Designed miniproteins, single chains, continued (3). Designs and how they scored, part 83

Each design is a single chain, and the fold is of that chain. pLDDT is the mean over its residues in the fold that is shown.

## One batch from the design tools (miniprotein)

Design m11063
Fold by ESMFold2-Fast:
Structure m11063 (fold): chain A 64 residues (1-64)
Amino acid sequence: GPLEIAEELRRIGEELLPKDPELGKKFIETGENLAKAAEIDPEVAEHEGRIALEEARRAKEELE
């Protein structure tokens, strides 16, 4: 669900911080914002979260 996606976004962001601090911070903030959005509209939050998660996973792969 959206809260699980938010947690994974924060984890990927934390992993990216030492390699790309700006990008790492972006995904941490996205995860935090997603958790807040999930309290209002969980369906929209999950949809937006899945898009953000694909971006985060791609960024992590490119920086490996």
Scores: mean pLDDT 84

Design m11064
Fold by ESMFold2-Fast:
Structure m11064 (fold): chain A 91 residues (1-91)
Amino acid sequence: SRRAQLEHALAVAPGILAEAKKRIEELLKEGVPEELVEKGRELGREYVDAPPEEQVKKLLELYEKYGEAAALAASMAILEARVERIRAELA
């Protein structure tokens, strides 16, 4: 059912976010500037309402222009926003 699919997404999302956060922390320790992480988060918030195809395109553009940390940060921002929308739908 749709409800079961949404509940499964809420169960899985924290693990995905934790792994992404751990990878960003590793990249920061390797010398990636914190400013790229913040830029990725800001741009990710702008793409939350974009269609999935456009979100993928924007994430690839971020990776090419700003690297892995920015793309991961943007992906996290999009997933966090979707998790909140799912919680609102299930309430």
Scores: mean pLDDT 86

Design m11065
Fold by ESMFold2-Fast:
Structure m11065 (fold): chain A 83 residues (1-83)
Amino acid sequence: MLKELSERLREILLEASVTQIEAAVLKTIARKEGNEEAEKLAEEAIRYAQLAEEAALAGNEAEAEEYLAKAKEKVEEAKKILE
């Protein structure tokens, strides 16, 4: 499966994985600070990144790009709240 994916789908999979790690770190920080809004945004970022991976593995480039963009947006929103 992975060997048959386009270069772009492989890039999306890598970016989704990195975004999940970043969101997991932000969720941990938000929990320690008691910031429920930032924790929710980080959880949404993890969810969208997982959806991006599922879409990419299914070969749906457009859907994978959309979910990855949403995941990155939620990460940036969480970062802004936690600054």
Scores: mean pLDDT 84

Design m11066
Fold by ESMFold2-Fast:
Structure m11066 (fold): chain A 93 residues (1-93)
Amino acid sequence: SLMDRIRALFAEIDRRAGAFLDANAGTPLAEEVARLRAELGGLLQRAEDEGFTPELIEELIAVLDRLIELVGDVDPELAELARELKRLLKEAA
């Protein structure tokens, strides 16, 4: 289902972000990625509690856009996962 694909992409982004943080520990970029990872986790928890409302989808897309901007040239695979999740979230809205 669309929701199963969205949840799977969240899990994959979280794993990839964890790997990025391990590889880039102590850098300002890693600190920003860690903040966005935490924000994505919090928004996903809210979406599980409240449903994927248009307001939560908009907030998720904004966080994903910030992640894409930060890691696009450094971790293109993480950026591509974020773009795919953004695409599915727009489809769900």
Scores: mean pLDDT 88

Design m11067
Fold by ESMFold2-Fast:
Structure m11067 (fold): chain A 100 residues (1-100)
Amino acid sequence: MTELSEGAEEANKAANEAGLAAVKASTGRKGAQAGAAAAVAATGAGTSAEIGGTEEAQKAAKKGAEEARKAAEKGSGYEAALEATRKASEGSTEAEKARK
């Protein structure tokens, strides 16, 4: 087992948890659509960490996913889902920067 592989798995797990929290925070039909978008964004951050990611990229992705999850849990409905999407997207961008 390698630390890099374990770090990528942790980042992916954090991204999945953030996505699920965003979906749970979503209420009603429009909220559910925003929550689904947040889940996709959070999963993308985890995936970016797995694709040849350095330890720094994995850590950035995990941090972004955790912040997205906290944003989703802090509120409910459409606004919480949008904030979660934004935080997940930021985490993905930071992971990409850390790869360089």
Scores: mean pLDDT 61

Design m11068
Fold by ESMFold2-Fast:
Structure m11068 (fold): chain A 61 residues (1-61)
Amino acid sequence: MKSLGEAIGDAIAVALNTEGDEETRRNKAYEELLKQGVSPEEAKRIAEAAVKFADLARELD
C-alpha cells in the first residue's frame, strides 16, 4: 500500500501532465487517487490541492 504522500505526489504528476482547464486536471488527479485506493472524500481534497500546486508550477515556467 502506498503512503498518502506518495499518492499525493502521483496526483500532482498527473495534474502536471494533463492538458485542459483546472476542472479537467482536477478530475484526472481524482481518478488517479481513486485508482490507488484513496477514499472519494480525501481524493477530492487532494486532487484540488494537487491541481493548485501544478497550476502554480506551470505558471512559473
Scores: mean pLDDT 76

Design m11069
Fold by ESMFold2-Fast:
Structure m11069 (fold): chain A 51 residues (1-51)
Amino acid sequence: MSPAERIRAALLAAQAAADAGDDAGVERAVAEALALREAHPEAAVEVDLRA
């Protein structure tokens, strides 16, 4: 899976957790997305442009 796809998957997981009222799941998914963005800044830019 590409870094951009992994960032999008983490953001989708955060949204699903938020919809379910799972605050811990939101925190975990957001932390993963942020870590992936820091490791792959080019992929983060691609995700932001298409958000």
Scores: mean pLDDT 77

Design m11070
Fold by ESMFold2-Fast:
Structure m11070 (fold): chain A 68 residues (1-68)
Amino acid sequence: MREENRKLAREIGLETQRAVDEAQAAGLSPNERLRLAKEKAREVGKKHGIEFDYVAADEIAPPPPAPP
C-alpha cells in the first residue's frame, strides 16, 4: 500500500523536478518555476488518481516569508 504511494510520489517528484530544471534552463523567473512545479505536480497527481493538491501544497508550498 504505502510502497505504491511512495513510488507514485517519487515519479511525481521527478517529473516536477524535470519541469523546474527545464524552466530554469529556459530562463524563467523563480515565480514562474514554482507555478509550473505546482501545476505539473497537480496534473501528474490527477493522472495517477491522486488528489496530490493536498500533498503538493504541503511539500511544494512556498516557504513561509521570513518574519519581519
Scores: mean pLDDT 65

Design m11071
Fold by ESMFold2-Fast:
Structure m11071 (fold): chain A 72 residues (1-72)
Amino acid sequence: SLKEEAEEGLKEAEETLKKAEEVGAPKAAIDWAKAAIALYQNVLDGDLSDEAKQQLLELGKEMLETAKKLIE
């Protein structure tokens, strides 16, 4: 479900942010991780259509992957 995907994404994004902060990653990595967290939170808590939630979920996944690459 969209809720389960958003909950999993949120957890992974929060773990990614924590790792980025712990290792002193570039500000860009931290900013992308925070952006992903905000999008996943909006999917879970926002008064949005299922179509809008799906679009935000895909965007969140892209932001999270970008954050992970920058932590390398």
Scores: mean pLDDT 85

Design m11072
Fold by ESMFold2-Fast:
Structure m11072 (fold): chain A 84 residues (1-84)
Amino acid sequence: LSERQRAEVDIAMEYIKIGVVKAILNSGELSEEEIDELIKELEEVIKRARELAERYPELREEAEAVIKRAEELIKELEEKKKEL
């Protein structure tokens, strides 16, 4: 794979990670510790997506979509933490 093709794969993998976190959020009871861990994973997704958008401007829209979804999930996780 070229560097650009690898970046496209990396963005797709970050999107998959978001889907997994959302499935976990919907699947059952989460402890405060588990919620904090998922928030940390989503923060890393955001960081990675921002780095990819900076290196490959052609992927900016895709990276911004990933960032937006991750930020939305962080809010959902923070609200769930308040219920504990």
Scores: mean pLDDT 83

Design m11073
Fold by ESMFold2-Fast:
Structure m11073 (fold): chain A 63 residues (1-63)
Amino acid sequence: SMEEEVERLIRRGEEAIRRKRYREAADYYLEAARLYVELGRFDEAEKLFGRAAEALRKAIEQE
């Protein structure tokens, strides 16, 4: 299901954060947020966009 795909993407993003792969984490969170938008779950999508923005900020700080 799309919800199972979202959960998978979030877990991959969390794993990428643990590995300090912040750009990869942002990509996973953005894809998960896009799927929540398709599901009409805008509050959950907004939180994931926030997590993606934070991951991108960390990626820039590392460069």
Scores: mean pLDDT 89

Design m11074
Fold by ESMFold2-Fast:
Structure m11074 (fold): chain A 62 residues (1-62)
Amino acid sequence: SAMAEEEAAIERALANARAALRAAGVSDQEIDAVLAEARKLMEAGRYEEADRLLVRTYLEHA
């Protein structure tokens, strides 16, 4: 279903973000907090805000 496909896409995006943030040296605690907020934004359809949050966190540590 479209809903299951959206859920799978969100999980894949969050898994990719987790890997990138770990590579940038972000702590697991901060990664968990940022990914939880990004998930809420993506579930609300606020994908641009989720992307900005993840990119900003990455750039602050890379």
Scores: mean pLDDT 86

Design m11075
Fold by ESMFold2-Fast:
Structure m11075 (fold): chain A 77 residues (1-77)
Amino acid sequence: SLTEKRRKASEEVRKALEAGNADEAQKIAEDYIKEVTGKLTDQQKQLINIAKRLAEEGRVDEAAAVVDYLLTQAEKA
């Protein structure tokens, strides 16, 4: 199901962010959005960049929340 797929993607993103692998987290998020919606918008790219910056500042929970929001919205697009 899309819900199970999103949950797995969110878990993988959080794991990558906690490991300090912001680029891996970005790839997981972008790949999920492209697979579910067929495209990655400029607004989605901007929010992913914001999440990367939050993670680099040690704000992992906020970064994960931004990504989870994007993945949730992708399911409804």
Scores: mean pLDDT 84

Design m11076
Fold by ESMFold2-Fast:
Structure m11076 (fold): chain A 51 residues (1-51)
Amino acid sequence: MSSQLKKEKQKLVVEYTALSLQLIGAQIDGDQAKAAEYEAKIKELEAKEKA
């Protein structure tokens, strides 16, 4: 159980970082639509991590 929770946390952190970098890239490119999409995905990951 605890080992599975640790694996999930690491996976969420990696996805969080990847999405954050993509969000920054979208903002630099001026892609407001993509930026909003990545922001929504980050919030979804936060909900999973909150468990």
Scores: mean pLDDT 77

Design m11077
Fold by ESMFold2-Fast:
Structure m11077 (fold): chain A 70 residues (1-70)
Amino acid sequence: SRLERIREALRRIIEERARDPALRLALERLLENPELSLLGLLTLALTYEDEEAAEAARELLRELGIPIVE
């Protein structure tokens, strides 16, 4: 179920936000390793300063019970 949520969030971001072929390829590779999918979402939020990606990453972390401790 957690992996399914990560996969869903990652797929939505790939389809709606990842326009660059290189980024899309990187995200597709993360989809194969759900453990790395969270890192991919955080990378999008930080690199693109994307409010939607940041929200998705935070919601995902919240559902997984992982606190953001910077």
Scores: mean pLDDT 60

Design m11078
Fold by ESMFold2-Fast:
Structure m11078 (fold): chain A 85 residues (1-85)
Amino acid sequence: MTREEVRKIREELREYLKKLFPELAGLTDEQIDAAINAASAELVRRKGKVDPNKTLEEAFKEIKEAIENDPELRQRVLETARALA
């Protein structure tokens, strides 16, 4: 993937989270990215191993799906973002 493709995927995920959690609209992109990174780390921990062939796009798709389907992960992302405010 190019740096531009990575940036667009990150922007899409940030906008998705801002729609899901309107309180995040006041946060910087860096604070939202930190919350995304925390959610990604939790998903890696739950799976027991890192997939070295997983693309950033696939990882972000998994984060979006996990946040939509897991209320505990959703709450954790929100709490992480608030702690960085």
Scores: mean pLDDT 69

Design m11079
Fold by ESMFold2-Fast:
Parts: sequence; C-alpha cells; structure tokens
Structure m11079 (fold): chain A 57 residues (1-57)
Amino acid sequence: SVEELLKKAEEYYRKAEELREESKRTGDEKLLFEAEVLEGIGRLLEGVASLLEKKES
C-alpha cells in the first residue's frame, strides 16, 4: 500500500542518517556512500507511492 511504502522510505532515511553520523565519527567515506544509496532507495519508494496514488485515482 501507499502508506507502507512511505513508512518504509522513512525507515531508509533514518538508517541513512545513522550511517552519516557513523561516518563523521569514524571518517569512513564508504558509510557516506551507503547513506546516499539508502536515501536513493527512499526517494524511489516515494516515487512509486506517488505513482500508485495517481493510478488508483
């Protein structure tokens, strides 16, 4: 459902924030890259949710 996709996107954004903070503490640039990937997944989930809302309207 649309609500489940949006909730899952928020979970990916939260995980990305945690990885960004860990990267600041450790200096590990790989964690920044992983955060960017998770943010990208969150945006894709939001995009799919928007498409489903339009299709069912």
Scores: mean pLDDT 83

Design m11080
Fold by ESMFold2-Fast:
Structure m11080 (fold): chain A 77 residues (1-77)
Amino acid sequence: VRELLEEARRLVVEATELLRQGKYKKARDLAKRAKELAMEALRKSETIEEITEAIGLVIAAIGILFEAGLKLGEPMA
């Protein structure tokens, strides 16, 4: 779970930076991957702390997907 949470966190940070740079398609692709990893971490979470972190990362990834989708004119994944 820790490795999934750390990787998802790294991808969220990178996707956010790509959004700032106007690289919307790449930001969307990374955010989609981050969401997948965060959801996997959520499924494997055994503590309230892990569950809370995973939910936060899913929400962050969805936010990035929504913003990138709006800029690209594409639906959320």
Scores: mean pLDDT 78

Design m11082
Fold by ESMFold2-Fast:
Structure m11082 (fold): chain A 61 residues (1-61)
Amino acid sequence: MRKQKVIDAGLKVRDSLLEQEPDASQEEIDEQTKRAARVAGRALGLSEEEIEEAVEEALKK
């Protein structure tokens, strides 16, 4: 449940960047997606392992 919220937070930032900055590099998009997911995971009290798993899942989409 909480892990899905972290994934969703990352994907929402990715989608916003793709809409507003279509010329942004994949590296920039991935970095912002990872950052958003980690911030959300820490705010929700997830372990570092769960946060990194959620980051990997967000990047696969």
Scores: mean pLDDT 77

Design m11083
Fold by ESMFold2-Fast:
Structure m11083 (fold): chain A 89 residues (1-89)
Amino acid sequence: MELLEKEDFEGLKKKLDEIINDPSYVLTQEEVDKILEELAKKIGELSRKVITERDYSKIPELKTLEEIAKKIMEKYNIPYRKFYELASK
């Protein structure tokens, strides 16, 4: 509920696939930063659950979100340092 208030996982995945795969879909820098910030926060929370609570059922979702974040960073030529800065605030 507190993770990604705007979108469920399937809706988010579908929208991100559209952004990654459609060469005509151009996001502003602010929109890309917001998407990466939300992904970083959700990845952090899921990673904490896997490590601390041993909730291994979250591993597929975690892996999917990490792969999506990587593809967005590669598509928009964003350095990994920027992603960590958005995640840590």
Scores: mean pLDDT 68

Design m11085
Fold by ESMFold2-Fast:
Structure m11085 (fold): chain A 60 residues (1-60)
Amino acid sequence: SREADLAELEELVRELAEELGLSAAEEQRLIDLARALLEAGKSLAEARAEVLRAAAELTK
């Protein structure tokens, strides 16, 4: 379900924030991105890939 997909992405974002040392604002930005991608009709796999890419860009 969309709710289960979002919950899975929110968990991924929490793990990435802890591992990469992201700020609360950066973590929220990634959660907002994940929600927007799912609302735009992206699959869980597509949304996951975009979130991982965005998180990597925050560490540059």
Scores: mean pLDDT 85

Design m11086
Fold by ESMFold2-Fast:
Structure m11086 (fold): chain A 93 residues (1-93)
Amino acid sequence: SFKEKAEEFRKKGEDARKAGNKELSAQYYIEAGRYYLQSGDYEKAIEYFKEALKLSDKPDPEVLSLLATAYQNLGDEEKAKKLFEEAEKIRKE
């Protein structure tokens, strides 16, 4: 199931973080967030997309868009709009 895959990638992200590999940890947390999003666990998706953004030197506009999608699915339209606008700015600049 998508939820089982999300938990698998979450654990891989935690292991990579403990090993000091921030880049690999961010990549695994993004995959975990994607699977949480597909499973309808929007709160978990938000959590792991935010962790991935914190571990990254530069904000990834794709991750910001995925985070916005999770907020939109929770009904937080204002936060979603702000994040989509931030993603678009980064793509242009």
Scores: mean pLDDT 88

Design m11087
Fold by ESMFold2-Fast:
Structure m11087 (fold): chain A 72 residues (1-72)
Amino acid sequence: GKMEEIRKEMLRLIGEILRIIGEIFDLERKLEELKKKGAKKEEIEKIEKEIEKLKKELEELKKRLKELEEQL
């Protein structure tokens, strides 16, 4: 029923949240390496913007997950 569909969507969102957390972790490591190598400011800023975009997406997914939990 509708509650089973909500549970399936919650599991999908949890999977997406974990994937994005992993991507942020990998990009933060790459950012540290670029800073150590003295990479161009533009290259560093590009990675920082990608991390910020992913963090924003992560917060929206967490909010959606919480809204679905409140429906159970």
Scores: mean pLDDT 87

Design m11088
Fold by ESMFold2-Fast:
Structure m11088 (fold): chain A 62 residues (1-62)
Amino acid sequence: GPLSEEERERAAENLRRGALASGASEEQAKQVMDAFREAADAGADALTADRAGVRELLRAVG
């Protein structure tokens, strides 16, 4: 189901930390977090929003 605002922020923060742990810069980690938030704000479900963040992460470090 759709994430609450608190769950969205927690998921975005987890993606940010994962990006930094993977060698992304703080700026790239913010882009990963922003991609997740933008997808979630557009009405994407949790999995679709997470995939948007992961795609940005792979673009940054892959």
Scores: mean pLDDT 80

Design m11089
Fold by ESMFold2-Fast:
Structure m11089 (fold): chain A 57 residues (1-57)
Amino acid sequence: GEELKKELLKAIGEILRAIGDIFEAEQAGDEEAVAEARKELEEAKKKLKEVEEKLEK
């Protein structure tokens, strides 16, 4: 149903937020913040993958 589509959109939103965080951290020259934002992106990508797998099943 519609629930999985909403989860997919949320996961995409989390990825976009993480990309923005990386950009801001890189502009600030904060290597620790860049590393944190990259971990956030990896977790968001994993969540997107889980939602995609649920759409297939």
Scores: mean pLDDT 81

Design m11090
Fold by ESMFold2-Fast:
Structure m11090 (fold): chain A 67 residues (1-67)
Amino acid sequence: MAEEIIAAAKEHVEYLAKEGWDAETIARSIRAVERAAEELGLSPEEVQKIRDAAVETAKKNGVEVKL
């Protein structure tokens, strides 16, 4: 479950960054995924892994996000 959400979040964030969306829009997208994961009952540690993976993916695509 968590690994699948991480993969989807990374793909979505990479797409947004490559399309030229700004850091604030990408940050909002990451926050939305975190909220959804929390509602699905994922642990705080799993939610943190999703956040870290998404932020790292944005950075690799030239966008530094602050959450």
Scores: mean pLDDT 83

Design m11091
Fold by ESMFold2-Fast:
Structure m11091 (fold): chain A 61 residues (1-61)
Amino acid sequence: SHMEALKKMRELALKGLEAYKNGDYETAARYFEEMAKIAEDNGFTEAAKVARERSELARKK
């Protein structure tokens, strides 16, 4: 359901942000990439784009 997708996306965003703050950029990138896939599968186009951008930024570290 969309509600379950939103809950999972929020959890992944928080985990990605925490990993990024800790300098674990590879883990952060993976969490944001997973968030992007869930967003894309559920039609949250803008959220998917933002998550992919965050994943890409983490990978450039």
Scores: mean pLDDT 87

Design m11092
Fold by ESMFold2-Fast:
Structure m11092 (fold): chain A 66 residues (1-66)
Amino acid sequence: VEELREAARKAFEAGNYQEAVDLLEQIRKERGELTPEEARLLATVYDKLGQLDKAREWVEKYRELL
């Protein structure tokens, strides 16, 4: 899981937004939930992909995790 988080961050930094989504979704499936940091990253990635509805959903989820 830690390796997947690092891989997701690197994918985001490289501009590989879809890969970052896939890695974060894999973390969610393995752990059952995302940390606030992972949820924030997922929201940012969806915003970069132009998927504003999903970005908003994950911003709200991030706020609930705080």
Scores: mean pLDDT 78

Design m11093
Fold by ESMFold2-Fast:
Structure m11093 (fold): chain A 55 residues (1-55)
Amino acid sequence: AERDARLQEAVKAANEAIKSGDPEKIREAADRIAELFGLTPEQRELLYRSLEAVA
């Protein structure tokens, strides 16, 4: 329940970062999501690139 709330907050932050077009904000959002899911460095890099491609 608590992790789901943090995940939703991180996703919201990612959407706002994409709307801003700020690469630093996109990176911060990707890092937050990666921490919540325990992603590997490789998976985190793929997530960042995916978010950047959508922005």
Scores: mean pLDDT 75

Design m11094
Fold by ESMFold2-Fast:
Structure m11094 (fold): chain A 78 residues (1-78)
Amino acid sequence: AEAELAADPTNAEAWFRLGLEALGKEDYESAIEYFTKAYELADEKLQIEALRGLAIAYAKLGKYEEADKYFEEAKKLE
């Protein structure tokens, strides 16, 4: 994750893994940052997963309007 980003900061999968780790630590703000980076750099398949990660992180922060927006965007890409 972080070591992979030190080697290649455009590695979308490494950003996605950091997002998952941040969710596990209940660091939802960092999870949002990492999933946003993953989404920006990802191919179509990983973009769907990154959007779902964003929706979960926003829901955990109680930001349900933002969570709903990201869930709907993920559905559009399926």
Scores: mean pLDDT 79

Design m11095
Fold by ESMFold2-Fast:
Structure m11095 (fold): chain A 65 residues (1-65)
Amino acid sequence: MAEEYEERIKKDPNDATAWNNLGKELAKQGKLEEAEAYYQKALALDPNNIEAAKNLADVKLALAA
């Protein structure tokens, strides 16, 4: 599943949606630190991406728990 979004990023590294979705797949695997980094990349590319902002906040909360 992460493979799909990794291929999208290889074709277009500015695909904020792909970075956000790759972060979601990593979070499902418990790779929260990697997920945080990818959500940050998504927000850097699209600061108005509300889903990425929410996901970043959720992952930061999970890492603090």
Scores: mean pLDDT 80

Design m11096
Fold by ESMFold2-Fast:
Structure m11096 (fold): chain A 85 residues (1-85)
Amino acid sequence: DEREKEIKRAAEILAKAMHEKKLSQEEIDYALENILKHPEALRVLGLSLELSDEEVEWLEKLGKSLSEEERKYLVELIKEELEKL
């Protein structure tokens, strides 16, 4: 499913950027909680992680389109990707 692939790609990009920026566990937990609560959180997180303008715009569109269950799935995938790093 193209949608699931897109969510997985977002998780990989976000987890890598969080790791490279050396976010604390508290900062990670705060970011993930915001993804669950707010459609705009993916854009805000992308900007804070200094992602490209193209990636930030893509994450904004993705975040606005995700259902509550898809946001939960994204958060779980981000956690899985972070455990690999």
Scores: mean pLDDT 87

Design m11097
Fold by ESMFold2-Fast:
Structure m11097 (fold): chain A 57 residues (1-57)
Amino acid sequence: MSAAQRALIERLLRSDDDYAAAVGVALLREHGDAALLEELLRSPDINPLARALLEQL
């Protein structure tokens, strides 16, 4: 995963738009970056819907 793709995923997952957050989850799942997943699960500013979906991975 490139730095630009990682930054996009982080922005989507922190979005107030649940649809954008869901897209961010799908992209993170496709790329399989476990380190980024663990970092985002520790972040308090992640979208609540995205957090629930990521916790199921």
Scores: mean pLDDT 78

Design m11099
Fold by ESMFold2-Fast:
Structure m11099 (fold): chain A 77 residues (1-77)
Amino acid sequence: EIEKLEEELRELAEEIGEVAPEAARLLNEAILYAKLGKLEEARELAEKAVRLAEEAGQEELAKRARELMEKLIELIK
């Protein structure tokens, strides 16, 4: 479950990074913070990543990133 979500999020970050590299960096950082149990920081980083991806015109990828990050946080919590 966690490994599968991490893989999907990493692939999603790679896709986002083709257009919005800063959003991809923040999403990868959010994944790391979630795995460390720093869930509040992970949520903040994920929301910033989603906002930057949306600003870059990647609405569907941003929506997917939000959904997968929430699932990851719920599994770790």
Scores: mean pLDDT 84

Design m11100
Fold by ESMFold2-Fast:
Structure m11100 (fold): chain A 69 residues (1-69)
Amino acid sequence: ANKEAIELFIEAALFLMKGAVAKLMGDEKTANEYFAKAYELAAKGYELEGKEEEAKEYRKLAEEYKKKV
């Protein structure tokens, strides 16, 4: 369980970095897509750790960024 959560958090961090780079390059839509994916992965990681409240908050963030695409 913990190893799978760590893998999800690493993937989330990579997507956050890709989103930041896309935003610096002026690609706002691609940035928002990467941020949405990052927060979805983070939510799954917290869910695997049994942190349901944090998982719900990250799912909300993912939905907000999906809405901006």
Scores: mean pLDDT 85

Design m11101
Fold by ESMFold2-Fast:
Structure m11101 (fold): chain A 65 residues (1-65)
Amino acid sequence: SMADIQARLEQLEREVTRLVILGRYDEALALLKREIERARAEGDDELAQQLEKMRQSIEQLLAQR
């Protein structure tokens, strides 16, 4: 359901944000890569798209520094 996708996204956003604040960018990107692959394997296109946007936002943040 969308509610389950939203809850999962919020948990991942919290963990990714924590890693980014700590400067652990490689760990944050690795976490997102694993979760994107899992979402794709399960056919959850909506979750995969949201996680991919989060990954792109972090990569853009790093490119602007």
Scores: mean pLDDT 83

